# Designs tried in a protein design run: designed miniproteins, single chains. Part 35

Each design is a single chain, and the fold is of that chain. pLDDT is the mean over its residues in the fold that is shown.

## One batch from the design tools (miniprotein)

Design m1195
Fold by ESMFold2-Fast:
Structure m1195 (fold): chain A 56 residues (1-56)
Amino acid sequence: MKEEIKKKLMEKLGMSEENAERVLELAGADPALAVGLLTKNGGLPRELAEEVAEVG
């Protein structure tokens, strides 16, 4: 499941694998902050940002 979310982050946001892993680590430590950053600054749909927060 984490690998699938990591691929979605790389494809939709054009980020490197290392950056996608860091986003998942942030989601594990602070899910609310991760959702806020992904939706507000990353332009990610809220539904996908919430999936990242659940798997981090």
Scores: mean pLDDT 73

Design m1196
Fold by ESMFold2-Fast:
Structure m1196 (fold): chain A 75 residues (1-75)
Amino acid sequence: NAEEAIKLAEKGALYALTGRLDAAIEALRKAQELASKVSKEAAELLRKAIEYVEQGNVEEAVKLATEAIKELERA
């Protein structure tokens, strides 16, 4: 399940980078739900990433999503 959360977080970050913000939010929310079962730290980082996508701050959202991926890789 960490592997699926990583895949969804990577997909969400890619959608954010390509301007597909609604798709990014959907992917990151699914990643957050899966992450919450394996790493509370990763789930919180993904929650913050979603908030930054909603604000249009793609740079911070991608940074937080990549930090969440790193936490999930350690889980």
Scores: mean pLDDT 87

Design m1197
Fold by ESMFold2-Fast:
Structure m1197 (fold): chain A 105 residues (1-105)
Amino acid sequence: SQAVREEVVRLLEEAHSLLKDVKNQTSDDKEVTEELERALKSIKEAIEFVRRGDLRGALRHARRARNLTNLAAIQVSDDEDVVSTLEKVLALLERAIRLLEEELG
């Protein structure tokens, strides 16, 4: 439904915004910067696929963003504020993934 697609885009845009904030806070951590940049790109791709009505493509990119965000979270585990924000990003991505999976079948 259109309402579900709009909710998925909203969740992904919020995840992107929060993850961009994390990247800016961890810009001196070279080890995580590339993983965060790849995750941000995957979220943007997921949004574009939702807008095109390609929900299978959106699901693949949302899952990739979740996996990359999990990898970054492991690497920054010593920063409680960053970890808390990454947990919020993961919750948003998992909710978007669930909604996409429910729409597909």
Scores: mean pLDDT 87

Design m1198
Fold by ESMFold2-Fast:
Structure m1198 (fold): chain A 85 residues (1-85)
Amino acid sequence: MQESLEKQKKISEEIIKYIENKDYDKARQLIRDVADEQIERAGLPPEEAEAARAHVDAVIDQIIKDITEALKKEKEEKKKLLEKL
């Protein structure tokens, strides 16, 4: 409700852009920042908030890996097309 679909799309584009530029630390930090904001908004006790952040951190690693693999596959196809054109 507080965030528009436009803003969510912009954040996703920013994350992808950082990964494309090999700024993995910045991409990870942005994802963590967004997740931390959501956890804080939920008003969890410190111990539960810490557990939630640890869980999110594990998911972030997987997300970055999946995006990196998807971009690598896309680059390979683009490279082949570019060499032909």
Scores: mean pLDDT 72

Design m1199
Fold by ESMFold2-Fast:
Structure m1199 (fold): chain A 78 residues (1-78)
Amino acid sequence: MEEEKRKELEEKIKELIEFFDKLLAGEELPKEEEEKLREISDEITKLVEEGFTDLYDKLAELAAKARKEGKTISEILK
């Protein structure tokens, strides 16, 4: 797998996580940010289909665990 693309996937997932953290804080996302969220999700899906499923799945699992434990995803990841 390409290390550079794996890094790119991680950065996109971090951006997705920031949107979820805002929603959990009780903020409503403006329509423009909702559209960005969809675009980021599409790009993550494309990278996952290129064989980066292990990184995506691991970060998604950490995200779910972080929310369940009341921590931010970024704190658990790094």
Scores: mean pLDDT 64

Design m1200
Fold by ESMFold2-Fast:
Structure m1200 (fold): chain A 102 residues (1-102)
Amino acid sequence: MEAEKAKEYAKKAEEAAKSGGGPEGARKAGEYALKAAEYAVKAGESGDKEEAKKAAEYAKKASEAAGEASVKAGDSTPEGLEAGISGGLAGIASGSALVAAK
């Protein structure tokens, strides 16, 4: 369940990143990356190691998409900076979920 939601938000983050790299695309990619990370953390907390591993993988992909969108939008935009921060937080959460899966 949580891994499926993380996958859905990772796909949305990648689509937002591909949409032309404008500030709005960066903002959306960041928001979707944070949601993917939220579901990865929930999967880790559930004690289901397979679910946690899958959710962490999707949160990592969402984190990477948000990072790409941040670069395309530029750090001079609030949306680009926010996407970079959101991507970083999603990456940390994906790592935490993977550790919890052990």
Scores: mean pLDDT 76

Design m1201
Fold by ESMFold2-Fast:
Structure m1201 (fold): chain A 60 residues (1-60)
Amino acid sequence: SMSAEMKLMYEIRQRAVAVAKRALEEGDEELFKRAVQVISLVNSQENLDEAREEVRELEA
């Protein structure tokens, strides 16, 4: 089974991908860049609380 951290990483990544797809459809280059940065943060830094907060703000 997946660890709690792996589940959180997966959730944040899915949410960031959804934001990136929406940004691409709307032509919002800045939103797209910010969504890609969240994906990068999840993959490289493991600061999951910050990544979760950032994607939450992008979803608003």
Scores: mean pLDDT 81

Design m1202
Fold by ESMFold2-Fast:
Structure m1202 (fold): chain A 121 residues (1-121)
Amino acid sequence: SSSAMRREMERRAREAAERAGREGEREGAALKERMLSMTPSQARGMAGGVTVLALAAADELSKLDAALGERLRDQIREHGAAGLAAFEAGDIETGAEHTGEVLKLGLIARGVRDVLEEALA
């Protein structure tokens, strides 16, 4: 039934978000450690690149789940802006922490998108 298929897709999306969230925590922490050894200019460049890729992932998810894609996009923008402000203030540790969160959110968006795309094929 349509209801059973919707529940199955919601379950798969939730499980994908949880898996990607756990991986994103590890990858974000590793990125933070790498960024602490960077110059402020290098750290800003890395943060900008990570944010662009995360926003692209949220935009792709929005084509399959507009509400979830928009929520993740808003969170990515919030952390991206906070990270940029921290780097401008010379706070590399706080900037790197926000960049790690952006990476995690982007991985969640990609993981959910991939599972929903596969389920709709």
Scores: mean pLDDT 89

Design m1203
Fold by ESMFold2-Fast:
Structure m1203 (fold): chain A 93 residues (1-93)
Amino acid sequence: SREERGKEGLKVEEEKYEEILKKTVPKEFIEEAKKRGISPRLQYLVYKFVTEEGVDREIALEAAVEVQKKGYHKYPDIVLEHELRKRIEELKK
């Protein structure tokens, strides 16, 4: 996307996450997340929770889909972490 006004800083951050994804995240994971309608920033956050925190891949992707459906959040990392904790706690019961 190339718009010349409005949210240039937000577009730069989105492009930055897309480049990080191409270099750090397997293409297969990116394609699965895209198929589920998950944004680049959420794709990166999901991958970090899976690889750094050991969260189950399917649980992490489902949590990201729910966060994406709720719309844009200023701190999507915090919202995603809360959704993940909820799902993990449900599995422990």
Scores: mean pLDDT 71

Design m1204
Fold by ESMFold2-Fast:
Structure m1204 (fold): chain A 90 residues (1-90)
Amino acid sequence: EVEEARKRLEEAIKEIKEIIDELKKLGEQNPSLRAEATAAANAGLMAIGEAATLASDPKKVKEGAELAEEAKRELERTLKEIKEQSERQK
């Protein structure tokens, strides 16, 4: 159902934006990780754009939601890795 897929997409985009904000904060606090955090944040922004473009076609809303959900999972993984690196480097 298109309505359900749109809700999934909206929630995934919201969560991606929260992860991007956390990545930017970590990059500001850890200069050695800034490039990695910036690259991850940019990947998140691109994924939001791609998912939104797919969702502009009613036949591809589910595909857009799935893309956004996958991007969210990858960003969560990258965020954890960067957090662990920042803790070790102190």
Scores: mean pLDDT 84

Design m1205
Fold by ESMFold2-Fast:
Structure m1205 (fold): chain A 70 residues (1-70)
Amino acid sequence: SNEELAEKFREEALKIIEEKGGSQEEKEALDKHMNGEISEEEMKKLLSEEVWKEIEELERRFVAEYIASQ
């Protein structure tokens, strides 16, 4: 389901932040974006470039899965 796909994305993105030694602020930025509270652009400003690059790649993969499920 779309909810399961969104939750899996959140879990994988959180792992990326944790593996890169990410801050609580970066984790909160992800959570706020996933809840629709902030834009992707605003979240990007709060994440390190290294974290953002991996999350961007993850997003491309999940968008492809979402499109395939429609």
Scores: mean pLDDT 79

Design m1206
Fold by ESMFold2-Fast:
Structure m1206 (fold): chain A 95 residues (1-95)
Amino acid sequence: MGTVKYMMSVVRTGMLTYIDNKDYSSLQQNLDLLLEYAQLVSEEWPKDVAIQILQIAIDYLQRLIDYAKSKGDTQSAQLLQQTLQQLQELLQQLQ
């Protein structure tokens, strides 16, 4: 499933590096891309599969927030928290 694999790649590969480099612009762009793909998944994929994918993304963003906070990076934590809230709202609409 190409879209899921790509969404997970965006979540897991780029964001940690952007947090470490304090590249807030690239972090925001990747979070925007994640949200765009999450919306497509929620609209076009079977509901049960979409819910599972969103739950995985939400769990990973929560771990990234904890990582950013452990680094004292309040700005990254805030950007991640905003996207997490939007993903949680999207998940609630599917339930």
Scores: mean pLDDT 79

Design m1207
Fold by ESMFold2-Fast:
Structure m1207 (fold): chain A 87 residues (1-87)
Amino acid sequence: SMLDSLSEEVKKDLDEGVELLYNNVPVPQLVTVEKDGKLVQVDLSSEAAVRAAIAAGLLPEGALDYITTYPDQKLALANLDVLENPA
């Protein structure tokens, strides 16, 4: 699977926190981010919601590339990207 090409650290993070996003399909992943002094929830299972969050500056631009490149692990990779702040 695509996880076999990831580093051991990334596999551990996915197993401990985000792997359940795709192993227990369908499971929605909601992330809470502060915007304009209010808490906003972003649904990482929706490409449209991810695109809107990137445009609003809530998610890094690279988040969409992760979702597009790894369709079977896209929810887990998008969640990891948000948590690690790779941008």
Scores: mean pLDDT 52

Design m1208
Fold by ESMFold2-Fast:
Structure m1208 (fold): chain A 56 residues (1-56)
Amino acid sequence: MSAEEEIERIAEEIGKIAGEAAGKVALHDGRKQLEEGVSAEEAIEALRRGLESAKG
């Protein structure tokens, strides 16, 4: 799976837990991080932390 696909998958899971708007914000932030030169690993880990926070 590409970094973009993984970001999309995690953002979708955030959306399922915290609502569609939160998932869209997470997707936008993940894509923006990649555009600004943040590594794929760092962008994905940031989103995973967001998902864990959303779960409680």
Scores: mean pLDDT 80

Design m1209
Fold by ESMFold2-Fast:
Structure m1209 (fold): chain A 85 residues (1-85)
Amino acid sequence: SEETEKLKKELRDKANETIDTINKSGELAKDPSKRNQGLSQMVQASNDFQKFADDAIKKSPEVAPEAAKLLQEVSDTVNKQMADL
């Protein structure tokens, strides 16, 4: 279970980094000249986190509830940034 707790921490840390990236990219997308760049960065960050979460679940299925919660937080952050455009 030490491996499971370590993976949960890595998932939370990666989710926090991803949310920060999405928020910065959403801010970038508010500039019309950088909109496509900001949108591309948000999509990339979300996809990278999905892959990280999928790999973590495959390694330790016990982290699936935490991964699902964090995937929802990432998705909600993207949706908020998109709504503000």
Scores: mean pLDDT 90

Design m1210
Fold by ESMFold2-Fast:
Formats: C-alpha cells, structure tokens, sequence
Structure m1210 (fold): chain A 90 residues (1-90)
C-alpha cells in the first residue's frame, strides 16, 4: 500500500537523522522528506485532518534547535501514518 512506502521512507529518514552530527543538516533532511510525504498525501487523497497534523509537525521541525526535537516530530509523523494504515485495514 502507498502508506507502507511512506512509513518506510520516514523510518529511513529517522535512521539517517540519528547518524547526522550537524543539526542544520538533520533539519534539512527532515524537512525535505516531510515535504515529499506531504505532497504524496495530497496527491493520494489522504484526509485533510492527517495532512494538517503532518504540516503542524513540520512547522515544529522548522522551529527545532535540537536533533531530539527533530526526531520526536518525525516519529509523530510516522505514528500518524501507522494509525491511518490500521484504520484502512479495519
């Protein structure tokens, strides 16, 4: 399912960010992937509420000053996608 591919992409990005030593590079990696996820959600017709929550977490990443804040918001995006996948399987 497309949502499984998005979840996998977020997981890979989190692993990459965890290995990145530069906070600004980590932030750019997160925002680049987050924007790609957001565009995919819009293109695939995902619910507007889900899109709005992802946008909120991306705004929090833009304001983040630590890797911990970046990773926490990326994990929130992943958890939203996992919840939506479970709703589709129900």
Amino acid sequence: APVDQLIRAVDIAIERIEKETDVEKAKQLALNLGEAVLQALRRLGFPQELIDEVEKYLEDIKKATTKEEIIANMRRIRDLLRQYREELEA
Scores: mean pLDDT 86

Design m1211
Fold by ESMFold2-Fast:
Formats: structure tokens, C-alpha cells, sequence
Structure m1211 (fold): chain A 104 residues (1-104)
């Protein structure tokens, strides 16, 4: 159905958004290491990157399971929750980026 295709597309887009944010964290880690930023701050960046990748993997699996069960409302709720988490994780990455700039 059109509804099923829309839910599947939205699920893929959230995984893509989490993956892009994880790539940004990876670039920032490389920059931080080059500029002698503290190992503590680098560990915080690595933890955030790992959290982003874990969330992407869990989101993909959870949405797929809900869709397979015919639970499109449950799939939509998971996508909405992941969108809210993305906003918070983006703010955390931006705050860590400012701390990297201060130590670099």
C-alpha cells in the first residue's frame, strides 16, 4: 500500500540521518586527534558516534519488525521517537564540536 511504502521510506531516511551524523562525529574525532584535543573529549565523541550507529541499527531492525507484523502505527511511533532523539543527538554533537574548537 501507499501507507506501507511511506513508512518504509521514512524509516530509511531516519537511518540515513543517523549515519550522516555518525560520519560528522568521525570527521570531528580525526580533527580533534590532529589538533591535540584531550583524550577525555575524544572518548566522549567516540561514545556519541557509537550511540548513533547503535541507534541506526536498532531503528532499522525495530521498524522492519513492526512493518512485518502489520503494525504500521507502531512503526510510525518508532520513527517519531527516533526523530526526537536525532534532534537531541545533533545538539550534543554541536556542543562537543564547540568544546573541540576551544581545546584545538
Amino acid sequence: SAELRAVQREGILEVASLTVLAMRATVLIKYARKHGVSEELIRELEALRDELLDLARRHEAAVRARVAAGDLDGARALIADTRARLAALRARLDALARRVDAEA
Scores: mean pLDDT 88

Design m1212
Fold by ESMFold2-Fast:
Structure m1212 (fold): chain A 86 residues (1-86)
Amino acid sequence: SGAEEEARFRRLVLEAAELLIAGDFEGFRALWAAMDPAQRQRLQELLIEIVIELMKEKLKEHKEKGVPLKPITWKEIGEALLKRLS
């Protein structure tokens, strides 16, 4: 069912987030390799959305508070993925 597919994808996002936060890129690669093409595409779309949101937040802090622009880290992406699951 669609609800079971959604629950499975949410679990996959949680696992991906925890691996990125831990800096376990070998674990992330193994998880990615075990995904079907539809799961990979959906996770990739979600990661792109997260990167865009983080870039907008960093740009806002830079423009409003003079904070230097810094690269987005995989840990920040993982933390943002966890926040999406709340």
Scores: mean pLDDT 86

Design m1213
Fold by ESMFold2-Fast:
Structure m1213 (fold): chain A 79 residues (1-79)
Amino acid sequence: GSAFTEEQKEQILAELPVVVEESLAQIRAYEARHRDPETARRLEGLVRRTAEIHRLMIEEGKVAEARAELAALAAEAEA
């Protein structure tokens, strides 16, 4: 099922900042390599927004709202 235990929620919330920082480090490496700060800034925004959507799902149980936000964010990324 899509329901998390409270222990699983705590673990995911603790790991989110680590995943965000690792993703941002990869984006910074991309910017340094390709000299494309506009794309890097867009990707950083995407990473931070995706992490917030996961937090909403895990902390507040707003799965339907989080899925809608993810769909909107995916559409924006492909535009």
Scores: mean pLDDT 73

Design m1214
Fold by ESMFold2-Fast:
Structure m1214 (fold): chain A 82 residues (1-82)
Amino acid sequence: SSIEKSAEEVLKLIRDYMASRGLTSLSIQELIDLRNNMQNVTFDQYLLFNELLQRMLELGLTSLSLEEIAKLLEEIVKEKLS
C-alpha cells in the first residue's frame, strides 16, 4: 500500500540522516527539525512524521533509536490499515 511504502521511505530518510550525523538516537526536536527541512516530502510521509511525533509524546519518549522508530512506524501503519 501507499502508506507502507511511505513508512519505508520515512525510515530510510531517518536512517540516512542519523548516519550522516553520527547519531545513535533521535530526539523529538531533531525529528521536528528533520521534518521541517524536508523540501520534497509527500503528504503521506508528512503524516507519518506527525504520527511518529505524537506517539513519542503519548508514550513519554524523549528520544528514539532507529530500531524503536521502525517499531513505532510499523504500529502506525497497522493502525492506518485497520
Scores: mean pLDDT 83

Design m1215
Fold by ESMFold2-Fast:
Formats: C-alpha cells, sequence, structure tokens
Structure m1215 (fold): chain A 57 residues (1-57)
C-alpha cells in the first residue's frame, strides 16, 4: 500500500518526465533506476510502468 508521499512522488516524476527534453528523460530514468532498490515493491512496480510508458513512446 503506497503512502500519500509515494503517490505524490510518482505524480511528480511522471509530470517531469512528460515535460522533459529527450536528454533530460534519459538522465532522470537512469537516476530512478539507481534509486529503485530503495523503494517499496508497490512503488517499484508503479515506477516500472511509468518508465516503460515513457521509453516506449
Amino acid sequence: HMTPFERGFLDGIEGILKTSSEEGKKAIIDYLKELRPHFSPELQARLDEIIKKIEEE
């Protein structure tokens, strides 16, 4: 179960990724992949969905 903070974090990340340059998206995604092991399993799953959507578009 995600906390309100984790939900806000995901909303913020999705917004940043959608509005970032191609170079900025790559840098942010690389950083998020490095941070991923420190996240809860639910947050990891939601993050993976966001990254996949951004990378495949």
Scores: mean pLDDT 78

Design m1216
Fold by ESMFold2-Fast:
Structure m1216 (fold): chain A 75 residues (1-75)
Amino acid sequence: MEKKVREAEERGFEAGIRAYEEAIERGESEEDALNRAQEAAGRATREKGEELGLSREQTQIAVVRAVNRVVEYAE
C-alpha cells in the first residue's frame, strides 16, 4: 500500500513543481506561484489517489507529503 501512497505523492509533487515554474515564467510573484503549486499538488495527488484506489486517509497522507515537498522546494 505504501508504494501507491508514494506514487500519488510523487505525481502531486511533479504537478506542483510544474505549476510553480510555469507561474514564475508568467511573471507571477513567488507567493502566488507557491499558492498555485500547492493547489496543483493537492489536486493531482487526489486524482492519482482515486485512480490507484487509495482510501481517503491514505490520499490525505499523500496530499500532505506532496504539498510539504513543494513548499520545501520553493523555499
Scores: mean pLDDT 86

Design m1217
Fold by ESMFold2-Fast:
Structure m1217 (fold): chain A 89 residues (1-89)
Amino acid sequence: MEKFKELVEETRRVVERARELAMEVLRDESASHEKKLRAIGILLRSIGLLFELELLEKSDLSLEEKIEKAEELLREAEELLREAEELKK
């Protein structure tokens, strides 16, 4: 159970960091319209990932299945963060 909680907390941190970077792009008046549209896309995907995490926490899945799905969501969150970091460059 502890491993699942740690994965959920880490996934939330990664998603929150991606959201912070996307919000910085949206607040930057010098950012191109294309960068701002990509930042909006990151924010929408972050909402989806957080919703999937909440559903996973409330699911009747086995602990093993919850851990496996949480690891998948963490990978998706890390990819989202990578995209947000590229926009900030």
Scores: mean pLDDT 86

Design m1218
Fold by ESMFold2-Fast:
Parts: sequence; structure tokens; C-alpha cells
Structure m1218 (fold): chain A 97 residues (1-97)
Amino acid sequence: EAEKKLEEGKKYLEEGKYEEAEKKILEAISILQDKDIYDVRLGKAYLELGKLYFKQGKYEEAKKAYELALLLFEHYKDKEGIEEVKKNLEELKKAVP
């Protein structure tokens, strides 16, 4: 359920449909939080939310979403997730003065 919403959100983000992407990603986060699922799945959802906000030029919101994703990936020792978030944070630093 949450994973399906997140994949739909990723597809909308790739298509440049940012409002639809945000709705689906936030629905995925809501489902996970309602089920008390605070693991790498929630980390992936916040990573996609960060990418969405970055594409919209919402750099402060993107940073906060990436930091939440990083916290979850580090807690669960997801090396791939940690590396992906750090790459996106470096891209964000290049976009912000």
C-alpha cells in the first residue's frame, strides 16, 4: 500500500507533475506513520519528498526531508540509502548560496 503510493509519487516526479507527486509521497508517509513503521521504507519516502522539494526550488524543505531520510538510513545501517541521501545533499549545497 505505502510502497505503491511511493512508486506512483516517483513516477509523477519523473514526469514533472509535482503536485501529484507530493500528494502520493505524503500519502505513503501517512500510511507508514499510521502503522508505526519508522524504518528504511519511511527513509525512502522522505528521500523522494526531498527530491520533490529540490525540484520545486524549496531548498529548506528539501534539506529537512533529506536529513530525516539520512537519520532513518543511518539508524538501520542502510549503506545504499545513506550514500544516495549524501549525494542529494551535495547537489542541494551546490544549488543554495
Scores: mean pLDDT 86

Design m1219
Fold by ESMFold2-Fast:
Parts: sequence; C-alpha cells; structure tokens
Structure m1219 (fold): chain A 72 residues (1-72)
Amino acid sequence: MPPDGGDLADGLRARGLSPTNARTLVLVLREGLSQATVAKLLGLSQSTVSRIVRRYRDTFRRVERELEAAGR
C-alpha cells in the first residue's frame, strides 16, 4: 500500500487537529519517518514532534482504524 496520508490527514482535521499536527502524525506514524526527520521537514523541534505524537496518537489510531474498516 502506498504511504498516502491524505485521507488520514483529512480525518484528523475533522477531529479538530491543526494541519501541522495532522501532517506530523501522518509523517511519523503512517510514513514511518523519524521524529527528527519530520521536525526538519516541518520546521519544528524534535520535542514538538514528540509532544504532538504523544498527545494525538490515540486519535490517529482511531482514524486509521476507521479508514482500514472502510477499505482494504
């Protein structure tokens, strides 16, 4: 499956996440990029990326599960 986070990012934004928070979660949790790499790509500190992942991991997994249930 290609690492397409578009639907996932849209689901996260529907849950009230900012575009930056949604993109951070997709790049770390779906794309598998390191927190340091994502921090550089988005102009954030690694600490900021780590905080976003810790705060919103449950929300991300919930949206991912909903999308996986809707398709193969």
Scores: mean pLDDT 77

Design m1220
Fold by ESMFold2-Fast:
Formats: sequence, structure tokens, C-alpha cells
Structure m1220 (fold): chain A 70 residues (1-70)
Amino acid sequence: AREERLRALYEEFLAAMERFQREAVRRYLDGEISAEEAERLTREFRERWLAEQGLSPEERAWILARVRAE
């Protein structure tokens, strides 16, 4: 139950990050934002998305560990 829920949430997280990164890269290539701004916005999006899910510190750490293990 918990592992299944965290896996589903992790998959949603990856999909959300991919959608955001595609848009950030497009804006960068179009000259709308700098590379530094794209990196900052991506980090802010990640933190905001995780905060909006109401995760415990342990659940948040689990997801972030998966991202780093890639």
C-alpha cells in the first residue's frame, strides 16, 4: 500500500518534471530565459510540487533519493 502509493507518486513527479523541463528548455531556446533562470525555475518547481503533495519528511526523502539514484 505505502510502497505502491509512493511509486505512483514518484511516476507522477517524473511526468510533471518532464513536462516542466520541456517548457523550460523551449523558453531557454527561444531566448525568453537564461540557462541559470531555467535551472532555478526547475529547482523551485520541484520543491513546490513536493510541498503541494502534503508528504511526510520521510516520503519526500524517499522520492528525492530515487531522483538522485538515476
Scores: mean pLDDT 78

Design m1221
Fold by ESMFold2-Fast:
Structure m1221 (fold): chain A 102 residues (1-102)
Amino acid sequence: EVEKIKSEAEKVGKEAEELAQRYIDELDRLAAQGTPAVRRRAENYKRAIEGDLKAIQEEVEKAKASTDPEEAQKHLDEAKRIYDGLKELGERSLADLRAAVA
């Protein structure tokens, strides 16, 4: 049980890092096409995405450090919740900047 939760937590952490990097790369690409105001908006979105990634990594580490399966699962569930929020934030951020540079 605990080993399965730790493996799932590691997977969530890795997927979150890869997803956040893809969003950051695309935001940088769009910012390069925009005005200083668009570039500032991209920097604000990147900071928010980095914050969510850090929060996911913290919950992943807590899940991995837990010796109680119930406690480990709570941290894994929180990491997944923040991961879903990161996806929503990333997609919204990209849509906003794409509209701004179109």
Scores: mean pLDDT 90

Design m1222
Fold by ESMFold2-Fast:
Structure m1222 (fold): chain A 74 residues (1-74)
Amino acid sequence: SEAERKRQGLVEMFRGAVETAKLALEKGDEEAAKEGFERTKERLLELGFDEETAEEMAETAVKFGLGIAEVERA
């Protein structure tokens, strides 16, 4: 169902945010943003989201993950 796909998408966004936060703490924000975005986008596309939606969702997840890393550094 579409609701189930949206639920899976939210899980992948959460996963992407956590992965991006870890990468940012390990190797910096710029590299983490690129890697987190590509990985999250690819997984969302595999779930059947269109390119535009997958990019917007991945960007949101990356921004959230970078925010977590910034709070942990402060």
Scores: mean pLDDT 88

Design m1223
Fold by ESMFold2-Fast:
Structure m1223 (fold): chain A 79 residues (1-79)
Amino acid sequence: DFLEELRAAIRALDLERAKAIIDEALRGNPERAKEIALEIEIVLGVEAIRAAVNQDQPLLDFVAEVEEYLRRLKEELGL
């Protein structure tokens, strides 16, 4: 499932893979884009909390960059 692939990309700090997964999920599913965006936001929020608890600054910075990419993509898609 794409959410498990997204978690794997986040944990690997693979920014290009994370962006590609998010782009395909939202553009590939326009009827469900709002729901999918919310599911992605939940995954990012959980990973941010985990990173903060573990004082994992590289993961915190990575999640923030992915959140910014999602924000821009949502604006582009009218979400």
Scores: mean pLDDT 89

Design m1224
Fold by ESMFold2-Fast:
Structure m1224 (fold): chain A 70 residues (1-70)
Amino acid sequence: MSLEEALELLRSITVKEHLTLRELITIARYLGISPGAVTQAVKELGVNPDNMSLEEAARVLVKAVELQRR
């Protein structure tokens, strides 16, 4: 999954400009991405789990998918 694909997907699901980790985990579960992979991606990228931009959330989803494949 590319960053552009993740960002487009998030924009198709939500009208919000910012997401919390809990909201992103809810979206990720629907996509078959594990909550543990999302949490680890947030930690590795150093983004704010209480206020992520859609670009930051998209980067987290890309990283979570990469972590889940290992």
Scores: mean pLDDT 83

Design m1225
Fold by ESMFold2-Fast:
Structure m1225 (fold): chain A 75 residues (1-75)
Amino acid sequence: MKEFEELLKEAQELIDEAKSRKSLTEEEIKRLQEVLDRLNEEMTRAIKNRDLELARELARVAQELAKLINEAKSS
């Protein structure tokens, strides 16, 4: 539980930092992708454990992060 809170906090901090930047480098996009991959792994584990509340929260943050990555790649 505490480890998922830390992952969610880390992801949100990266999202906030990315939003404050006018442009993202390919290295920064790769870092965001690595965190997204970790969120997707934890979401898969949450679904397997039938923790639907945790899965929804992880999916919400993952979707926001994926949107930022896609916007950065499209710019």
Scores: mean pLDDT 78

Design m1226
Fold by ESMFold2-Fast:
Structure m1226 (fold): chain A 73 residues (1-73)
Amino acid sequence: AAKISKVEEGENGIVTISGDFKPGEVVTIDVPEFNYKREALVRSNGKIIVQVPKKEGDTKIIVTSNGKKLYDE
């Protein structure tokens, strides 16, 4: 199973996720507070970069790969 090592939240809802991902793998990004669910492609450097809706404060982001939940806080 892929392991998330780092989640970095940037400006304009851009999120960079680092972990033991295979380049070209597709993961699902969930932001339950906004009923948001999108697929994202793992880049050649093993990172996922996605733009998500973000509210000021701590927004919980859930990453799923092949039906298995990888959680973040």
Scores: mean pLDDT 68

Design m1227
Fold by ESMFold2-Fast:
Structure m1227 (fold): chain A 61 residues (1-61)
Amino acid sequence: SVDDDVLAGLTSLLTAAGVPRAEIDRLIREGRIDALKAAVAAWNKAVLGEADPSELRRALE
C-alpha cells in the first residue's frame, strides 16, 4: 500500500501540474492510486520535454 506521505507528495505534484485538489482527493477515495502514479510519471516526462503535457490528462482519464 501507499503511505500517506507518498500520497501527499503525489497530491503536491499534481496540484503543481494544475489538477484540482478535489479531483485528486476523489481519485484517492476511489482507490485510483495507479492513475495518480501514471499522471505523475506523465508530468515528470512532460517537465523533461519528453512528452506532451496532455499525457497527464490522458493518465487521469
Scores: mean pLDDT 75

Design m1228
Fold by ESMFold2-Fast:
Parts: C-alpha cells; structure tokens; sequence
Structure m1228 (fold): chain A 76 residues (1-76)
C-alpha cells in the first residue's frame, strides 16, 4: 500500500543518512522500481508534489532530508 511504501522510503533515508546522496537515491529508486505499478504511480505523484513545494536546497543530501521530513508529515 502507498502508506507502507512511504514508510519504507523514510526508513531507507534514515538508515543511510551517513552515505552519499547518490547511494541513497539509488536505494530509493530500486525500491520504487520493485513496487506494483499502481503504488509506484502514486508514490511518483507524491514525490513530484513534494519536490514542487520545496524551497531550494544547497545539496542533493539536503534535498533528500527535506523529502524525508515531508514524507514523515504525510505519515502522521
């Protein structure tokens, strides 16, 4: 389900915060690619919405952490 996929993406970011942004993104993309097409589409739409609403970031890592924060808000 979509909420479970969001939770898993948050967990991937949290568990890999000490790693390069490219590695975190690769893990996120691999996970999304493993999802059912319907869930994948909903996750992609949510991520697009989040990125569109974001303030500019200084680095890819900062962008990933802001995405995590917004996903955590959705889970509440």
Amino acid sequence: KVKEAIKKIVEIIKENEDKPAEEILAKIYDYIASLDEEVKKKIEDLLDEIVESMEPTKSKKEAILKIKKKLEEILK
Scores: mean pLDDT 78

Design m1229
Fold by ESMFold2-Fast:
Structure m1229 (fold): chain A 81 residues (1-81)
Amino acid sequence: AAAAETEARRANFEADVKAAAKRIAETHTPEEIAAYLAKAEAELPPLEAEARAALAAGEAPSQEALDEGAAAARALIEVGK
């Protein structure tokens, strides 16, 4: 059960990343993508640490919300390659 749920979440995450990456590529200029990437690269590690701490403290709204944020960040990185 848990393994199947994890696999489903991974598939959804990958689908969301691909959909977001396509949308970003179609709706943003290369300069905007570069600016977002630079910001994400600088801010992502501290934000990940803070999100992890908040989740551990029970302050984060859900793991699902964190996964959605991670998918958006990964989409930017994927488009910027």
Scores: mean pLDDT 63

